# Designs tried in a protein design run: designed miniproteins, single chains. Part 33

Each design is a single chain, and the fold is of that chain. pLDDT is the mean over its residues in the fold that is shown.

## One batch from the design tools (miniprotein)

Design m1125
Fold by ESMFold2-Fast:
Structure m1125 (fold): chain A 122 residues (1-122)
Amino acid sequence: MLSEAEKIIEEAREAIKKGDFKKAEELLKNFDARAAVDVGAYDLVLDIAELYVELGKYEKAIELTDLVLEHSKDKRLKARALLIRAKAYEKLGKLEEAEKDRKKAEEIAKELGVPLEELEKD
């Protein structure tokens, strides 16, 4: 499952780079987000959520970030999920929800003593 998830992410990134958004979406559809959450693979769920944002599938990205926010106790992962969800909300025109998520992520970054940008990379 996890090795297959990493391969799906790599192949989807290449498809996006080539402008083949339909192929990228079909590849990501094979990712089992619930199984990934059940084994604590939250970073993989967030990698998939970021790819859905790049594909313009904002509601799917929100769904995946909600899973991480509900199940993870890791403040870094929660902040990363909030930043991804804020980007999706902004693209959907939900500016108030986007601002709330960005502010929560900024508060977590301050608590952890790290720059906000560092939370977006992992």
Scores: mean pLDDT 84

Design m1126
Fold by ESMFold2-Fast:
Structure m1126 (fold): chain A 67 residues (1-67)
Amino acid sequence: MSEEQIEKAESKIEDPEEKEELRRIMKEYNETGTAVPRSIRQFEILSEILSEEERKKIAAAFQESLL
């Protein structure tokens, strides 16, 4: 994910703790090529800013984490 995508994600969240958690998830994606959202809300926010390819990878990881 790009720095601009990270900034856009943070701009959608007012809570500083939620911003840090979202930044952590996006950092994990940049380091490992995937990341697992900790909530449906985080997944929805990410889905609005991510490319189709990035969104599919995160969706797959999120679904696997629930099973």
Scores: mean pLDDT 72

Design m1127
Fold by ESMFold2-Fast:
Structure m1127 (fold): chain A 65 residues (1-65)
Amino acid sequence: MLLSVDQVEDALVRLYLEGKITPEQATALGRAIRALGPEVSTEQVRELARAVGLSEEAIEALEAV
């Protein structure tokens, strides 16, 4: 499935406000996703989220978008 970068960034902001990720994780993942263009696959988001050190719980919350 393809996700818009804006949708993923909105999810990152929500996870940060909920205390599930750090500001550094949100910034690093947002930058990596933007580098891929306006749309990203669910697989790419999952791989980048793991590389940035998100928990499996936080990755599941991102995929639920």
Scores: mean pLDDT 77

Design m1128
Fold by ESMFold2-Fast:
Structure m1128 (fold): chain A 94 residues (1-94)
Amino acid sequence: SPVEAAVARAKALVLETLKKLYENNETDEKVIAEKIRELQAQIRAILEAVPELTPAQRRQLLTLFVTVLKESIKHKLSLEETEKLLEKAAQTAL
């Protein structure tokens, strides 16, 4: 479905962002904050393109996915652990 495709794309962007931060050994809080802002804008655009999602579902998906990314960075979670948290976040929002 368009919803499943959009959610899968948003999850993939979170994982790709985290992977790039880890590969670059990025610890600069300003750089991390900028990458999170870029990701937020991209996820918002993906979710806004899906008319089947309610405004509340779009807000919750965006908030939860960004929260998962921030927690993964803070606690140095693996990509596998982050993927599991993103799946739980999607189930909570939908």
Scores: mean pLDDT 90

Design m1129
Fold by ESMFold2-Fast:
Structure m1129 (fold): chain A 142 residues (1-142)
Amino acid sequence: MELLEEFRRRLEAARSIGEMLEITVEFLKKELNAKFVSVQLVDRAGRPLPYRAGYIPMTEEERATFDRLVAETLRNGEAIAKVTIDGEEYTVLLIAVPVSDERWLLVALYYEKGKKISEEELELAREFARLLAEAIRRALEA
């Protein structure tokens, strides 16, 4: 598929992990029609590492709920849940992919309230996350 080849080429041309994360936010927003996208590296406990793109502002209560969903996603590999951002409800898809024994890639896609994520959308999101994790592994080994 031309889309995944273009994404792979953009990741290969990226000069930093930060640029790879920014490219991924761009593709996920456009190709999966997500309202907001967050892509970050986290440790085994879900604590953020210094690599992130697509920041979403939330209240302290909303962040605590999100942190619980991150912990669940790290255990299960993915989660679909309702979240509130600035008083508005969203459907969020979270995907976690291991990058190393100490590092995980976390992808969060936010959609309108009541969005039903199709199997095709879910598989495409998984493929973007997988390709990004592979690119980050290569960058960390260099």
Scores: mean pLDDT 83

Design m1130
Fold by ESMFold2-Fast:
Structure m1130 (fold): chain A 62 residues (1-62)
Amino acid sequence: STEELYRAAGEAAGVSPEVIRAAVELRDAAAAQRVGVALGLPEDASLEEAIKAVLEAVNRAL
């Protein structure tokens, strides 16, 4: 389910499921960048790279 997916992604990234949901639905730059860094991206990674990392983490949780 979407809730299980966001929970798993949040746990993997060290953020709350609400942060994952906000990043996925609203494409929040700050939340996506924080998750991206937690997933191994550098702090200067682009917003596009951070969003991609969030989506990949979400897909891995499926």
Scores: mean pLDDT 68

Design m1131
Fold by ESMFold2-Fast:
Structure m1131 (fold): chain A 113 residues (1-113)
Amino acid sequence: MDGEEAGRLGVEGGELGLRGGLEAVRKGTGEALNAGIGGAIAGIGGKFAGELALENPENGKLALDAGRGAYAGGQAALRGGELAGSERAIALGRKGVELGRRGYALGEKAYNG
């Protein structure tokens, strides 16, 4: 179901945003460090919302928050990685954006349906 899939993508994409954000933090300073921290925080949020959405797949708001958090975490991790020159953060962030975008779309469908 859309809510369950959005929850799963929120957990997976959120974990990638968290890991990518932390890799950007390891190498980054200034704007790259701030983006990496943002990616880690948003990734954690997407992961936790995703875990809650998997337990409550009929609650479309949790599915939406899971996808939104994973997408935001991936975007921030990718940005931090690009600024820091961290290929690992870029790869993790790019995958987080891919999964988070899908999770966000499914979460919107679960919330509106």
Scores: mean pLDDT 89

Design m1132
Fold by ESMFold2-Fast:
Structure m1132 (fold): chain A 98 residues (1-98)
Amino acid sequence: MEKEKELKEIEEEARKRIEEAEEKLQSARKNADMLNKAATELKKQGAELDKISKEEGEGYKNMGDYLTRRAQELLKNAEEELEKIREEAKKRVEEARK
């Protein structure tokens, strides 16, 4: 009786952790999309500004590159955290079944 209750509690906890990590990934995707859109606009403005001021144009392009890298890092971190949580959840459920 207790073993079956413990297994259900572990499965429920695992499910909640995965759901939380999936919500974090969804938020990261939205934030990354915003950063990529801002980066594209900054690079476009930088290319146009290069015709008038090379220093200002370069600054805008560099900021665009920075935002693109930040977007990639945000997604990678969220995806790695989700996979880690899924693997830990799987191990915990498998151990509880023994």
Scores: mean pLDDT 85

Design m1133
Fold by ESMFold2-Fast:
Structure m1133 (fold): chain A 90 residues (1-90)
Amino acid sequence: SAEDIAKVIEAVSKLKPGERISGEELGLSEGLRPTVIEREPTANHFTIYFTKETDIDALIQIAKALKEAFPDAQITFRAVTKEELEKLKK
């Protein structure tokens, strides 16, 4: 949704190297809650962690919006288990 896109864009603009934020903390729609966005320590690189329960179509729309807003950013998708995702949440 437009609201989910706006929340993610703002979060990405504020994330410092090594910081993480979950889709749950951002108040994203249900299908995007099982996600964590991390800014890597080097360069303009973000990793989006997701599980098999994540809405992949919605996640791809978020990735496209991020690339439009931050064309110099690199975005990597990483599939993780539910247990690993919980460890990544703050």
Scores: mean pLDDT 82

Design m1134
Fold by ESMFold2-Fast:
Structure m1134 (fold): chain A 58 residues (1-58)
Amino acid sequence: VQALIDKLLALLNDPEAKEEDIEAVFNELLELYRQGQIDFDTWLELQEKVLEWKKKQA
């Protein structure tokens, strides 16, 4: 789980990262959250980071 979180954070800090790559990792993390492997607070933080990244790409 932590490895996927680290991968998402690395992509969000990579200026060459593509939205589809970020969405793919985020969707894997969403399934882990649905399985109870990620707590609500961690999941909320990840959602906020992805949303902020998308706003910067607008």
Scores: mean pLDDT 79

Design m1135
Fold by ESMFold2-Fast:
Structure m1135 (fold): chain A 62 residues (1-62)
Amino acid sequence: ATLEQFNKDLKEEGYSDTLLEKYQDVHLYGSSHFGVLSSYGVDKDNLIPVFENAVKRGLEAA
């Protein structure tokens, strides 16, 4: 899967910017959630920026 598909899947699964912020703060680095997200074929270097951008957008929207 691509980063574009990964972002689309997150939104389609109902992940809000607030929920992505919570994931980023608590569980992103070294968590079991990371393993699940990696199954989309996204490497660690790409996965972290995706969540960071989603969190930033959520904070700007709030």
Scores: mean pLDDT 48

Design m1136
Fold by ESMFold2-Fast:
Structure m1136 (fold): chain A 64 residues (1-64)
Amino acid sequence: SEATAEEIVRLLREGRFDEARRLLMAQGFSETEARAAVADASRVEDEEEAKRAILRGLQTRAAA
């Protein structure tokens, strides 16, 4: 969901990478996938772009 993506981005901006990873894993990501998503989102300066990247990942998991 968009609210989940917003929360993950907020955790990343606060440097709370472990909590962001755990939240992604709760949404169906493996540990490797969650780490990759955190790293990918963390490289983007645009907060809305980071949110879109995470939301896209969440939507892909929901479709599986």
Scores: mean pLDDT 76

Design m1137
Fold by ESMFold2-Fast:
Structure m1137 (fold): chain A 65 residues (1-65)
Amino acid sequence: DACLKETAKELAEKLGISEENAMKFLKALQSKGLPKTLAELEKLCKELGFSDEQIKKILETFEKL
């Protein structure tokens, strides 16, 4: 999906992760729903195989929102 791919590129740049990992993250959010807590977000990222450094960047980004 073209819109999803564009969103994944933007997210990848903001989080410092690959477009492929950003795409996996967006698809997981669409299928499982948006995490309601930082703990649920961390669990989702671990299930997707993100590194500890990538998870920290994602959590910090969501804390600043």
Scores: mean pLDDT 76

Design m1138
Fold by ESMFold2-Fast:
Structure m1138 (fold): chain A 57 residues (1-57)
Amino acid sequence: GRLVAAVRALSPVARAMLLRNLGLPPDASDEEVARALLREVGSEERALAAVRTLGQL
């Protein structure tokens, strides 16, 4: 899905920050990261916005 693709496009640094913020292990899959983020923020729109913001840093 769009969210999984957005997570996969993150730099290693941005991905590591997202994993830390979600409390996920460093070997978590892009799908697991996307699901955890969606659960945390409650909407795909908010999850996509968060990933895009991290990708711009």
Scores: mean pLDDT 82

Design m1139
Fold by ESMFold2-Fast:
Structure m1139 (fold): chain A 88 residues (1-88)
Amino acid sequence: SEIMAEIDALMRGMGLAAKGRYVELAEEVARLAAEGRERELRALEAGALAMARGSGMSEEKLEKLEEALRAARAGDLEKAVELAKEVE
């Protein structure tokens, strides 16, 4: 079910952000983008961003995280990983 895959991706994103694993998050976003799994990618990002905001991440770090995720979606894995390391 597409809905169940989206829920799993949402929970995965929340879990990665809760553990501060932003490099792994960026790598998973890049993989989902490369595979054309757009709905799961959006759910993964939504879960991670919701958890990061809920955990009190600064606006500066949130902006860097959003830039990392944008680079990951574009297939620029080197830039995505570099930015994600700055958020960790």
Scores: mean pLDDT 90

Design m1140
Fold by ESMFold2-Fast:
Structure m1140 (fold): chain A 101 residues (1-101)
Amino acid sequence: APLTPAQREVDRLIVRAMRALAEGNYDEAIKLAQEAVKKAREAGDPRALARAYSVLGLIYYKAGNKEKSIEAFEKAIEVARAAGDEDTARVLEEQLKLIKS
C-alpha cells in the first residue's frame, strides 16, 4: 500500500536525522529523530515508531550517550514486540548487545 502523508513525514524526518548524523551534527540529528518519534506516535504507526526509536538510539550512541542509546533501543524493542514484529525485535536486541559490550 502507498505510504500515508504522516508515514512519509516520519520517513523524511528519519532521512534528515541520518544525514545530520553523517555530518556529525548530533544535536540536529537528535532533534529530528525525536520529531520522528513524536510524529510516528501521533500517527499510531508502531513500525514507524520502532524505527524512529532505533534511529534515535543509534544517534545517541554515536554522540557518546550510551545510557540514552540503550533507553531508546529498549523502547524500539518494546514497540516492535507489542506490534508482533519479532524479527525486528531480534535485530534490535543484537544491536543493543553490541552497544552494551
Scores: mean pLDDT 89

Design m1141
Fold by ESMFold2-Fast:
Structure m1141 (fold): chain A 115 residues (1-115)
Amino acid sequence: EEEGLKIYAELFINIPEFSKDPFIQELAKKFNIKSREEGKPKVTISEDGTVTIKVAKENLPLVKKILDELGIPYEIVEDGDNVTITAKVSPEKLKELLEKLREAFRIEDSDITYV
């Protein structure tokens, strides 16, 4: 059944040994499933304290929850299957934001760009 194939693809797309399998890749494309690696937030931090987060739409609710819990005002621009979130963040709140994003999405230093 289609729902079972979607669950199968969601499980195996995140396993390194199976993520490059053509069958898993085709199922991920069919059901618009992104790996945790592809759908996770990409963070750009500007010298003026502007933070830009690019994330898959499916992960937007969790990013919003983190920003709301930290009391950070933000703007959202939707672009197809992705969302860009822009916020002005103090240095203190930036540390808390990055810590929560690392815990929730397992973002690495490679997912954070300083400009």
Scores: mean pLDDT 75

Design m1142
Fold by ESMFold2-Fast:
Structure m1142 (fold): chain A 98 residues (1-98)
Amino acid sequence: DVAQQLRNQGFPQSQVIVILSNRGQASRSDQISLINSVTDSVIQSMQRQNQPQSYIQAVNDGRNVAIQKINDGMPVDDAMQIGFQVMQQRIDQIQQQQ
């Protein structure tokens, strides 16, 4: 069991999901749950820093793209990277308008 071996080596559950995703062994539900957990954490951090609602919307836009890529069969690490790029592009656009 690859998941058990990785946990025994001290990898956190999020990293285990990434490794299993790269092997085609992670469930789609687990991969989506990881994306939601990561984006919820970013949103909570932004709210604590009183970031504008437009930045929170950029995170949600990135999340939606990442979930779409998971549904298309992309590994979760690649999907998250694309989602992060979409988020950053939207934040950059917002900053240019200010």
Scores: mean pLDDT 80

Design m1143
Fold by ESMFold2-Fast:
Structure m1143 (fold): chain A 76 residues (1-76)
Amino acid sequence: MEKKVEHVEETITVDPSEEPRLTRSELLERAAEAAGVKLTLPPSDPSLFAHDAVVEVELDFPDGRKVVLTVRFVAA
């Protein structure tokens, strides 16, 4: 159910030489940090993408606010 939904879109450039082994959980944590929200997930599979990826996370707040975070990761 959507009542008060905020949609945040961010693009994060990833340098493959500096961050070649990002897991899905690490991407989700980074996406949440970019939106100003802290999210910690258990480790997941290491394979993510060959060129770019889009990660979507729904965050529910105790006050009934909902944030949909969409982050696009692109290779530098």
Scores: mean pLDDT 57

Design m1144
Fold by ESMFold2-Fast:
Structure m1144 (fold): chain A 80 residues (1-80)
Amino acid sequence: MEEERRERARELLREFTEGVLEKVREEAKKKGLPEEEIKELEKQALAAVGPLTIEELEEIFGEEFTAEIVEEYSLEYVKR
């Protein structure tokens, strides 16, 4: 059933993205970095997670379906 695959792909992408953002924020705050530097690290972390998430989800759920979901999320989180 395709709806279940969609939910799993979205959840995995969200968890990867949210987990990365949380780790970046926590690490930066521990180092006492200003908010502007924290945002820069967040952008770097999101860019790093994007390709791995896409490739991994493609292997799990299939190329076409994963590409559609990931592209939508990438536009929201990774702006370059």
Scores: mean pLDDT 62

Design m1145
Fold by ESMFold2-Fast:
Structure m1145 (fold): chain A 87 residues (1-87)
Amino acid sequence: ALTPVQRAALATARLLEELLAANPDLPADIRETMRRLIGLLRKIAAGEASPAEVSEAFALLGELSRLLRERHPELHRQLAARMPVPA
């Protein structure tokens, strides 16, 4: 069975994939940050992430939250409302 952290990571990855698919016109820097974060979250969900990769995922989540607040407030609101873990 998945740990609570692995389940939260999987749910967050799926949410980000859904938001990325629904918003094809997102700026390239936001899309790249989301894609990198999705990859790390899927590694965490699989139990394959190193401690350094877990730290990178938290840093990227913070950076994504900052970018969305500045450049796409509506998407930031959607992410914050649906996150299983605080951003």
Scores: mean pLDDT 82

Design m1146
Fold by ESMFold2-Fast:
Structure m1146 (fold): chain A 110 residues (1-110)
Amino acid sequence: SIKDILKELAELWKDAVAKFEEAKEAKDEEGMRKIIAETAEKVIELVKRFMKETKLSEEQAKELERNLRELERIRREALDPNSKTPPEKLFKELEEVIGKIVEIMENALS
C-alpha cells in the first residue's frame, strides 16, 4: 500500500543515518559513499513504486521525476572515484531530496 511505501522510506532513512554515522566515526569514506549510493538506489525504487500505485497530477509527477534525476546524480557522484565532493555534503543533499519527496508524497495523499 501507499502507506507501506512511506513507512519503508522512513525506516530506510533511519537505517541510512545510523550506518552513515558509524562509517563516519570509523573514518571510512568508501563506506560512507557506498551507503549514500545504496540508499539513493533504494529510494529511487520506492519512488518509482509510488508513481505506479498512486494517481498523481501532472505537476506532482514532474516534481517526482525531477527528484529522481537528483537521486541518480547523487548516486553517480557517490560512486565516482574522481569526485571531490565530500560524502558529508552528498549525504546532506540526499537528505534534502528525500525531504522533498516525502512532502510531495504526503501532498498526493491529501
Scores: mean pLDDT 89

Design m1147
Fold by ESMFold2-Fast:
Structure m1147 (fold): chain A 97 residues (1-97)
Amino acid sequence: MALALRVIGNLLTILYNPDMPDAQLDAMMAGLPPAIVARIRAAKAMAPDDIRKQIDAASKLFVDILKKIDEKEEKTGYKPKSGEELNKLFEEELEKR
């Protein structure tokens, strides 16, 4: 799961750079499902002390769901071709929880 490691790395970079410009933040989140992007943006709008907890929770949820999507990919051969397709799979797995 190289994607999961990259996501964690990007989330840590965002956490340590709270003054990051929106354009740069968008670029770092370009490969993430929109649902996760929305959670990260909401977290950055919170008090600084709460940002870490929300980003950590979102990261853990995303990694767990990516594992489920990866399992489906290995079983069915289906690969999401876009962020929108990945978001649809993410929402589907999220609803099952």
Scores: mean pLDDT 62

Design m1148
Fold by ESMFold2-Fast:
Structure m1148 (fold): chain A 74 residues (1-74)
Amino acid sequence: SRAEEVLAEYRRELDALNQAIDAGDLETARKHLDRAWALYRELVALGVPQEELDRIAADFMAAVRRLTAAEQAR
């Protein structure tokens, strides 16, 4: 389904975001964060179950906190 495709893309973007943070490439991390956010919004629009959206949102917010902390350390 489209939701499964978007979820797979979201997971790839989130993984790439975390890898970029670990590498200290904050510009690349920001680009992956923006793409992950757009994909999350698509999942909401596609009617993905709330339980799954809650897990996805928790992972996303953890990544946002990591990036913010890394940017504050600059």
Scores: mean pLDDT 87

Design m1149
Fold by ESMFold2-Fast:
Structure m1149 (fold): chain A 82 residues (1-82)
Amino acid sequence: SRDELVRQGAQVVAELQRLFEELERLGLHSPEVQELIREGVRLTEEFQRLVDEDASVPALQRVLARLQELLEQVKKVLEEAR
C-alpha cells in the first residue's frame, strides 16, 4: 500500500541520517563518502516531495528502492572502516 511505502521510506531516511552522523563522527570525508551523503540528501528530498505531491505507488517504489540501495552502500562503507 502507499501508506506502507511512506512508512518504510521514512524508516530508511531516519536510518540513513543516523549512519551519516556516524560517518561524520568517525571523520570519514573521502570523495566517495561525500558523494553518498549528497545522494542521500537528494533522494530524501525527492522522497519527501513525492509524499507531499501524493505521487503514484510506482514512483514511491522507485525512490524507496534507491534509498534502500544507498543504505546498503553506506552500511558497507561503515563495516569496512572499523
Scores: mean pLDDT 86

Design m1150
Fold by ESMFold2-Fast:
Structure m1150 (fold): chain A 94 residues (1-94)
Amino acid sequence: LAQKAEEALKKLGEAVKNQDLKAAEEAGDALLSTSYDLAQQSSDKEKATELLSEISASYQKIVVAIKKGDLEGAEKAFKELKDKVQQLISVAAS
């Protein structure tokens, strides 16, 4: 699951750089699905649920920014998303 999350993050980052909404939505759907599976593996359900909510919120910020043509906003939201996904991977590995 961690590898799938990292692969989805890479694809999402490329979509953000290219301002490709369709690619961002495809990568985002894969990332949200994998993040849910990571949360199910976590023994810390409270922290995992919190991180899932933050990941979902950051993903929505990316989609909104791309729709507006806001590259800087999309890149900032992507950095936030990446940090939260990496935290979830760490929590799921514990």
Scores: mean pLDDT 83

Design m1151
Fold by ESMFold2-Fast:
Order: C-alpha cells, then structure tokens, then sequence
Structure m1151 (fold): chain A 77 residues (1-77)
C-alpha cells in the first residue's frame, strides 16, 4: 500500500503541467485511502482532485468530488 501511494504521489508531481492527469491521480489516491478507512486523507485528496478538475473546466466532476470529501470528513468524526 505505502509503495503504491508513493508511486501515485510521484506521478502527480510529474503531472504538475497537466491538471487533468494530476486530478485523476489524486482521485485514485483518495479512493485507496477510503478503502483503508483513512477518511481524513481520503477527504484531502478528493479536494485536491476537485481543484484540478475545476481548473480544466470540469465543474460537475469537481462538485461530485467535493461532496465526496464532505462525506469522508463526516466518516472521520
């Protein structure tokens, strides 16, 4: 798990000039944290993904990811 997350983080950093690809990587990281029940980190990465999707004009996906982040924050309580 930790090695896979580090690989995804490196891919996200390599995609700094491609917000759509970086957003997809952040979304995959959020899903992994959600499966692990690390809801605080899942929320963080869903929000990072939402920001990248919004920056490329995908407002619908950005909204869905922000709602997902709120769901994760509630589960973290």
Amino acid sequence: MEKSLKNLEAMAEASADDPLTRGKVWENMAKIYEIQKDYEKAAEYYLKAADDYESVGDLDTARELREKAKEMEEKAK
Scores: mean pLDDT 82

Design m1152
Fold by ESMFold2-Fast:
Structure m1152 (fold): chain A 87 residues (1-87)
Amino acid sequence: MKKKRLVELELLTDESIEEAAQRALEIVKSLEGEELGVLIVIDPSLPNAEVYAQSLKELFLKAGADAVAIADNSPEAIERARAEVLA
């Protein structure tokens, strides 16, 4: 059975979104042929964080990620999203 790989991105500020997206897209391309899960962690107190996370989710799915989940930065949300992505 194929083992899913997990990539986690933390979106804490607007200034890091493009860098995080570019780096993760390169990871998706380098892991082409593997089952890939992506977890996008947001700080819900930041303006537009959910909108940007949604855009990145669509981009990763289009690029070939098998599963993408968005979670706030609480430990409970992150654990649930990891389980969802790896299921």
Scores: mean pLDDT 71

Design m1153
Fold by ESMFold2-Fast:
Structure m1153 (fold): chain A 58 residues (1-58)
Amino acid sequence: TETIRQFEEQAAEREKESEKLGEVARATRDAMARTYREGPSAAPREQARADAVYEAAK
C-alpha cells in the first residue's frame, strides 16, 4: 500500500544516514509492520513512535 511504501522509503533513507540511525530504521520498519497489521488508521500513531526514536537518536 501507499502508506507501507512510505514507511519503507523512510526506513531506507534513515538507515543510510549512519550506523547510529540504524536503530531508527528498525523502529520505522516496525511501525510499518504494525500499520500493516492494524490497518492504515494506525499509521499516524506508529509514525509518531518512529519519529520519537529518530529524535532521541540525534
Scores: mean pLDDT 71

Design m1154
Fold by ESMFold2-Fast:
Structure m1154 (fold): chain A 100 residues (1-100)
Amino acid sequence: ELAALETASDEEILNFINSNAISPEDLPKLPARVVLTLVRRILELYKDDPELARERLAGLLGLSVADVASPESLERALIARGFSPELAQRLADLYAEILG
């Protein structure tokens, strides 16, 4: 399933999330490694189109595109959504690594 996400279309990624009943509100409840893997796959898949990458990441996390405009904005928005400060920082660092 994770290998399939590397070659998946937008519809297939959305179908994966829907099929596994993963809502944005459930993401903070998942193990950190799972959340990091999902975010990494989305960012790597769309890394050559930063605007689309931000849109897809915002959709996955239940955030606005403005919330994902910078690593600092993303970290703050994730904390507000119930992510731990440690996981929020790791996700912001990952965002900066792939899209920066």
Scores: mean pLDDT 74

Design m1155
Fold by ESMFold2-Fast:
Structure m1155 (fold): chain A 108 residues (1-108)
Amino acid sequence: MEKIKKQIKEILEALKNHPLASPFLLPPDAEFMRRPDYYKEVPNPLSLSEIEKLVEEGKIKSLEEFKELVYQMIDNVLKYNPEDHTWVLEAKGLLKVFEEKLKELPEE
């Protein structure tokens, strides 16, 4: 578990420091002051900061649970925004970075 937690934190830091991470860094409220209906369409919004908090609090217990949260965060952006929106392009780019980082992990 400790080794997996370290790997999760290393992936989170890589994602947070990537140029495509801007729409995912802060909780949706901080960026969606301009989109009052966001919570009607996405009742469980996620960000990299919220996922990091869950990791630090020991609430993420497996790599699979971590993967599910990151995929849900990306999927929320893809479903909420038009295909030509910059955030959708950034979400697709960040997904590729995430999948490349997962391939670098040793198998169980």
Scores: mean pLDDT 70

Design m1156
Fold by ESMFold2-Fast:
Structure m1156 (fold): chain A 84 residues (1-84)
Amino acid sequence: MRLSPEEARRELEILEEAVEELYEEVKRAVKEKASPQVLASLASAAGILAAAASLLGEWEPSLRERAEEVAKRAREAMELAKSA
């Protein structure tokens, strides 16, 4: 099943918002010196969002550039959590 371009764009907007919320949570967790378990969970969540964004970009080529930026942001959140 393939999403319509409008449905794919809407899904990407949801992913973009989720990634930014997760990035803020990762920054807070790092600042507050959260437990390794919390940081690992946040890194896993970021990895899942990065994979979802990349897959969406593969399915809808018109959104590939925006999807890759969302995936890049999610990977930045993941690396921040891992580096703490």
Scores: mean pLDDT 83

Design m1157
Fold by ESMFold2-Fast:
Structure m1157 (fold): chain A 68 residues (1-68)
Amino acid sequence: GPIKDEAISSLESLYDKYKTKLNDDQAEKLSIALEMVKEILNNVSVDEFGANLIISNFEKFVSELLSE
């Protein structure tokens, strides 16, 4: 549905933006995290609150990788 599609689009945009700022190992970790989160979103019904939590946690993970 629209919430899922918008969340996936936001996550993919974050991945595309930050993958070029990461080394190969960090980019692989981010790619795995993206695929795991996309699988969750495709298999579990989420509301706006749940989608925003997932995006926020993905942004936190990106920040942690950039701090390595």
Scores: mean pLDDT 85

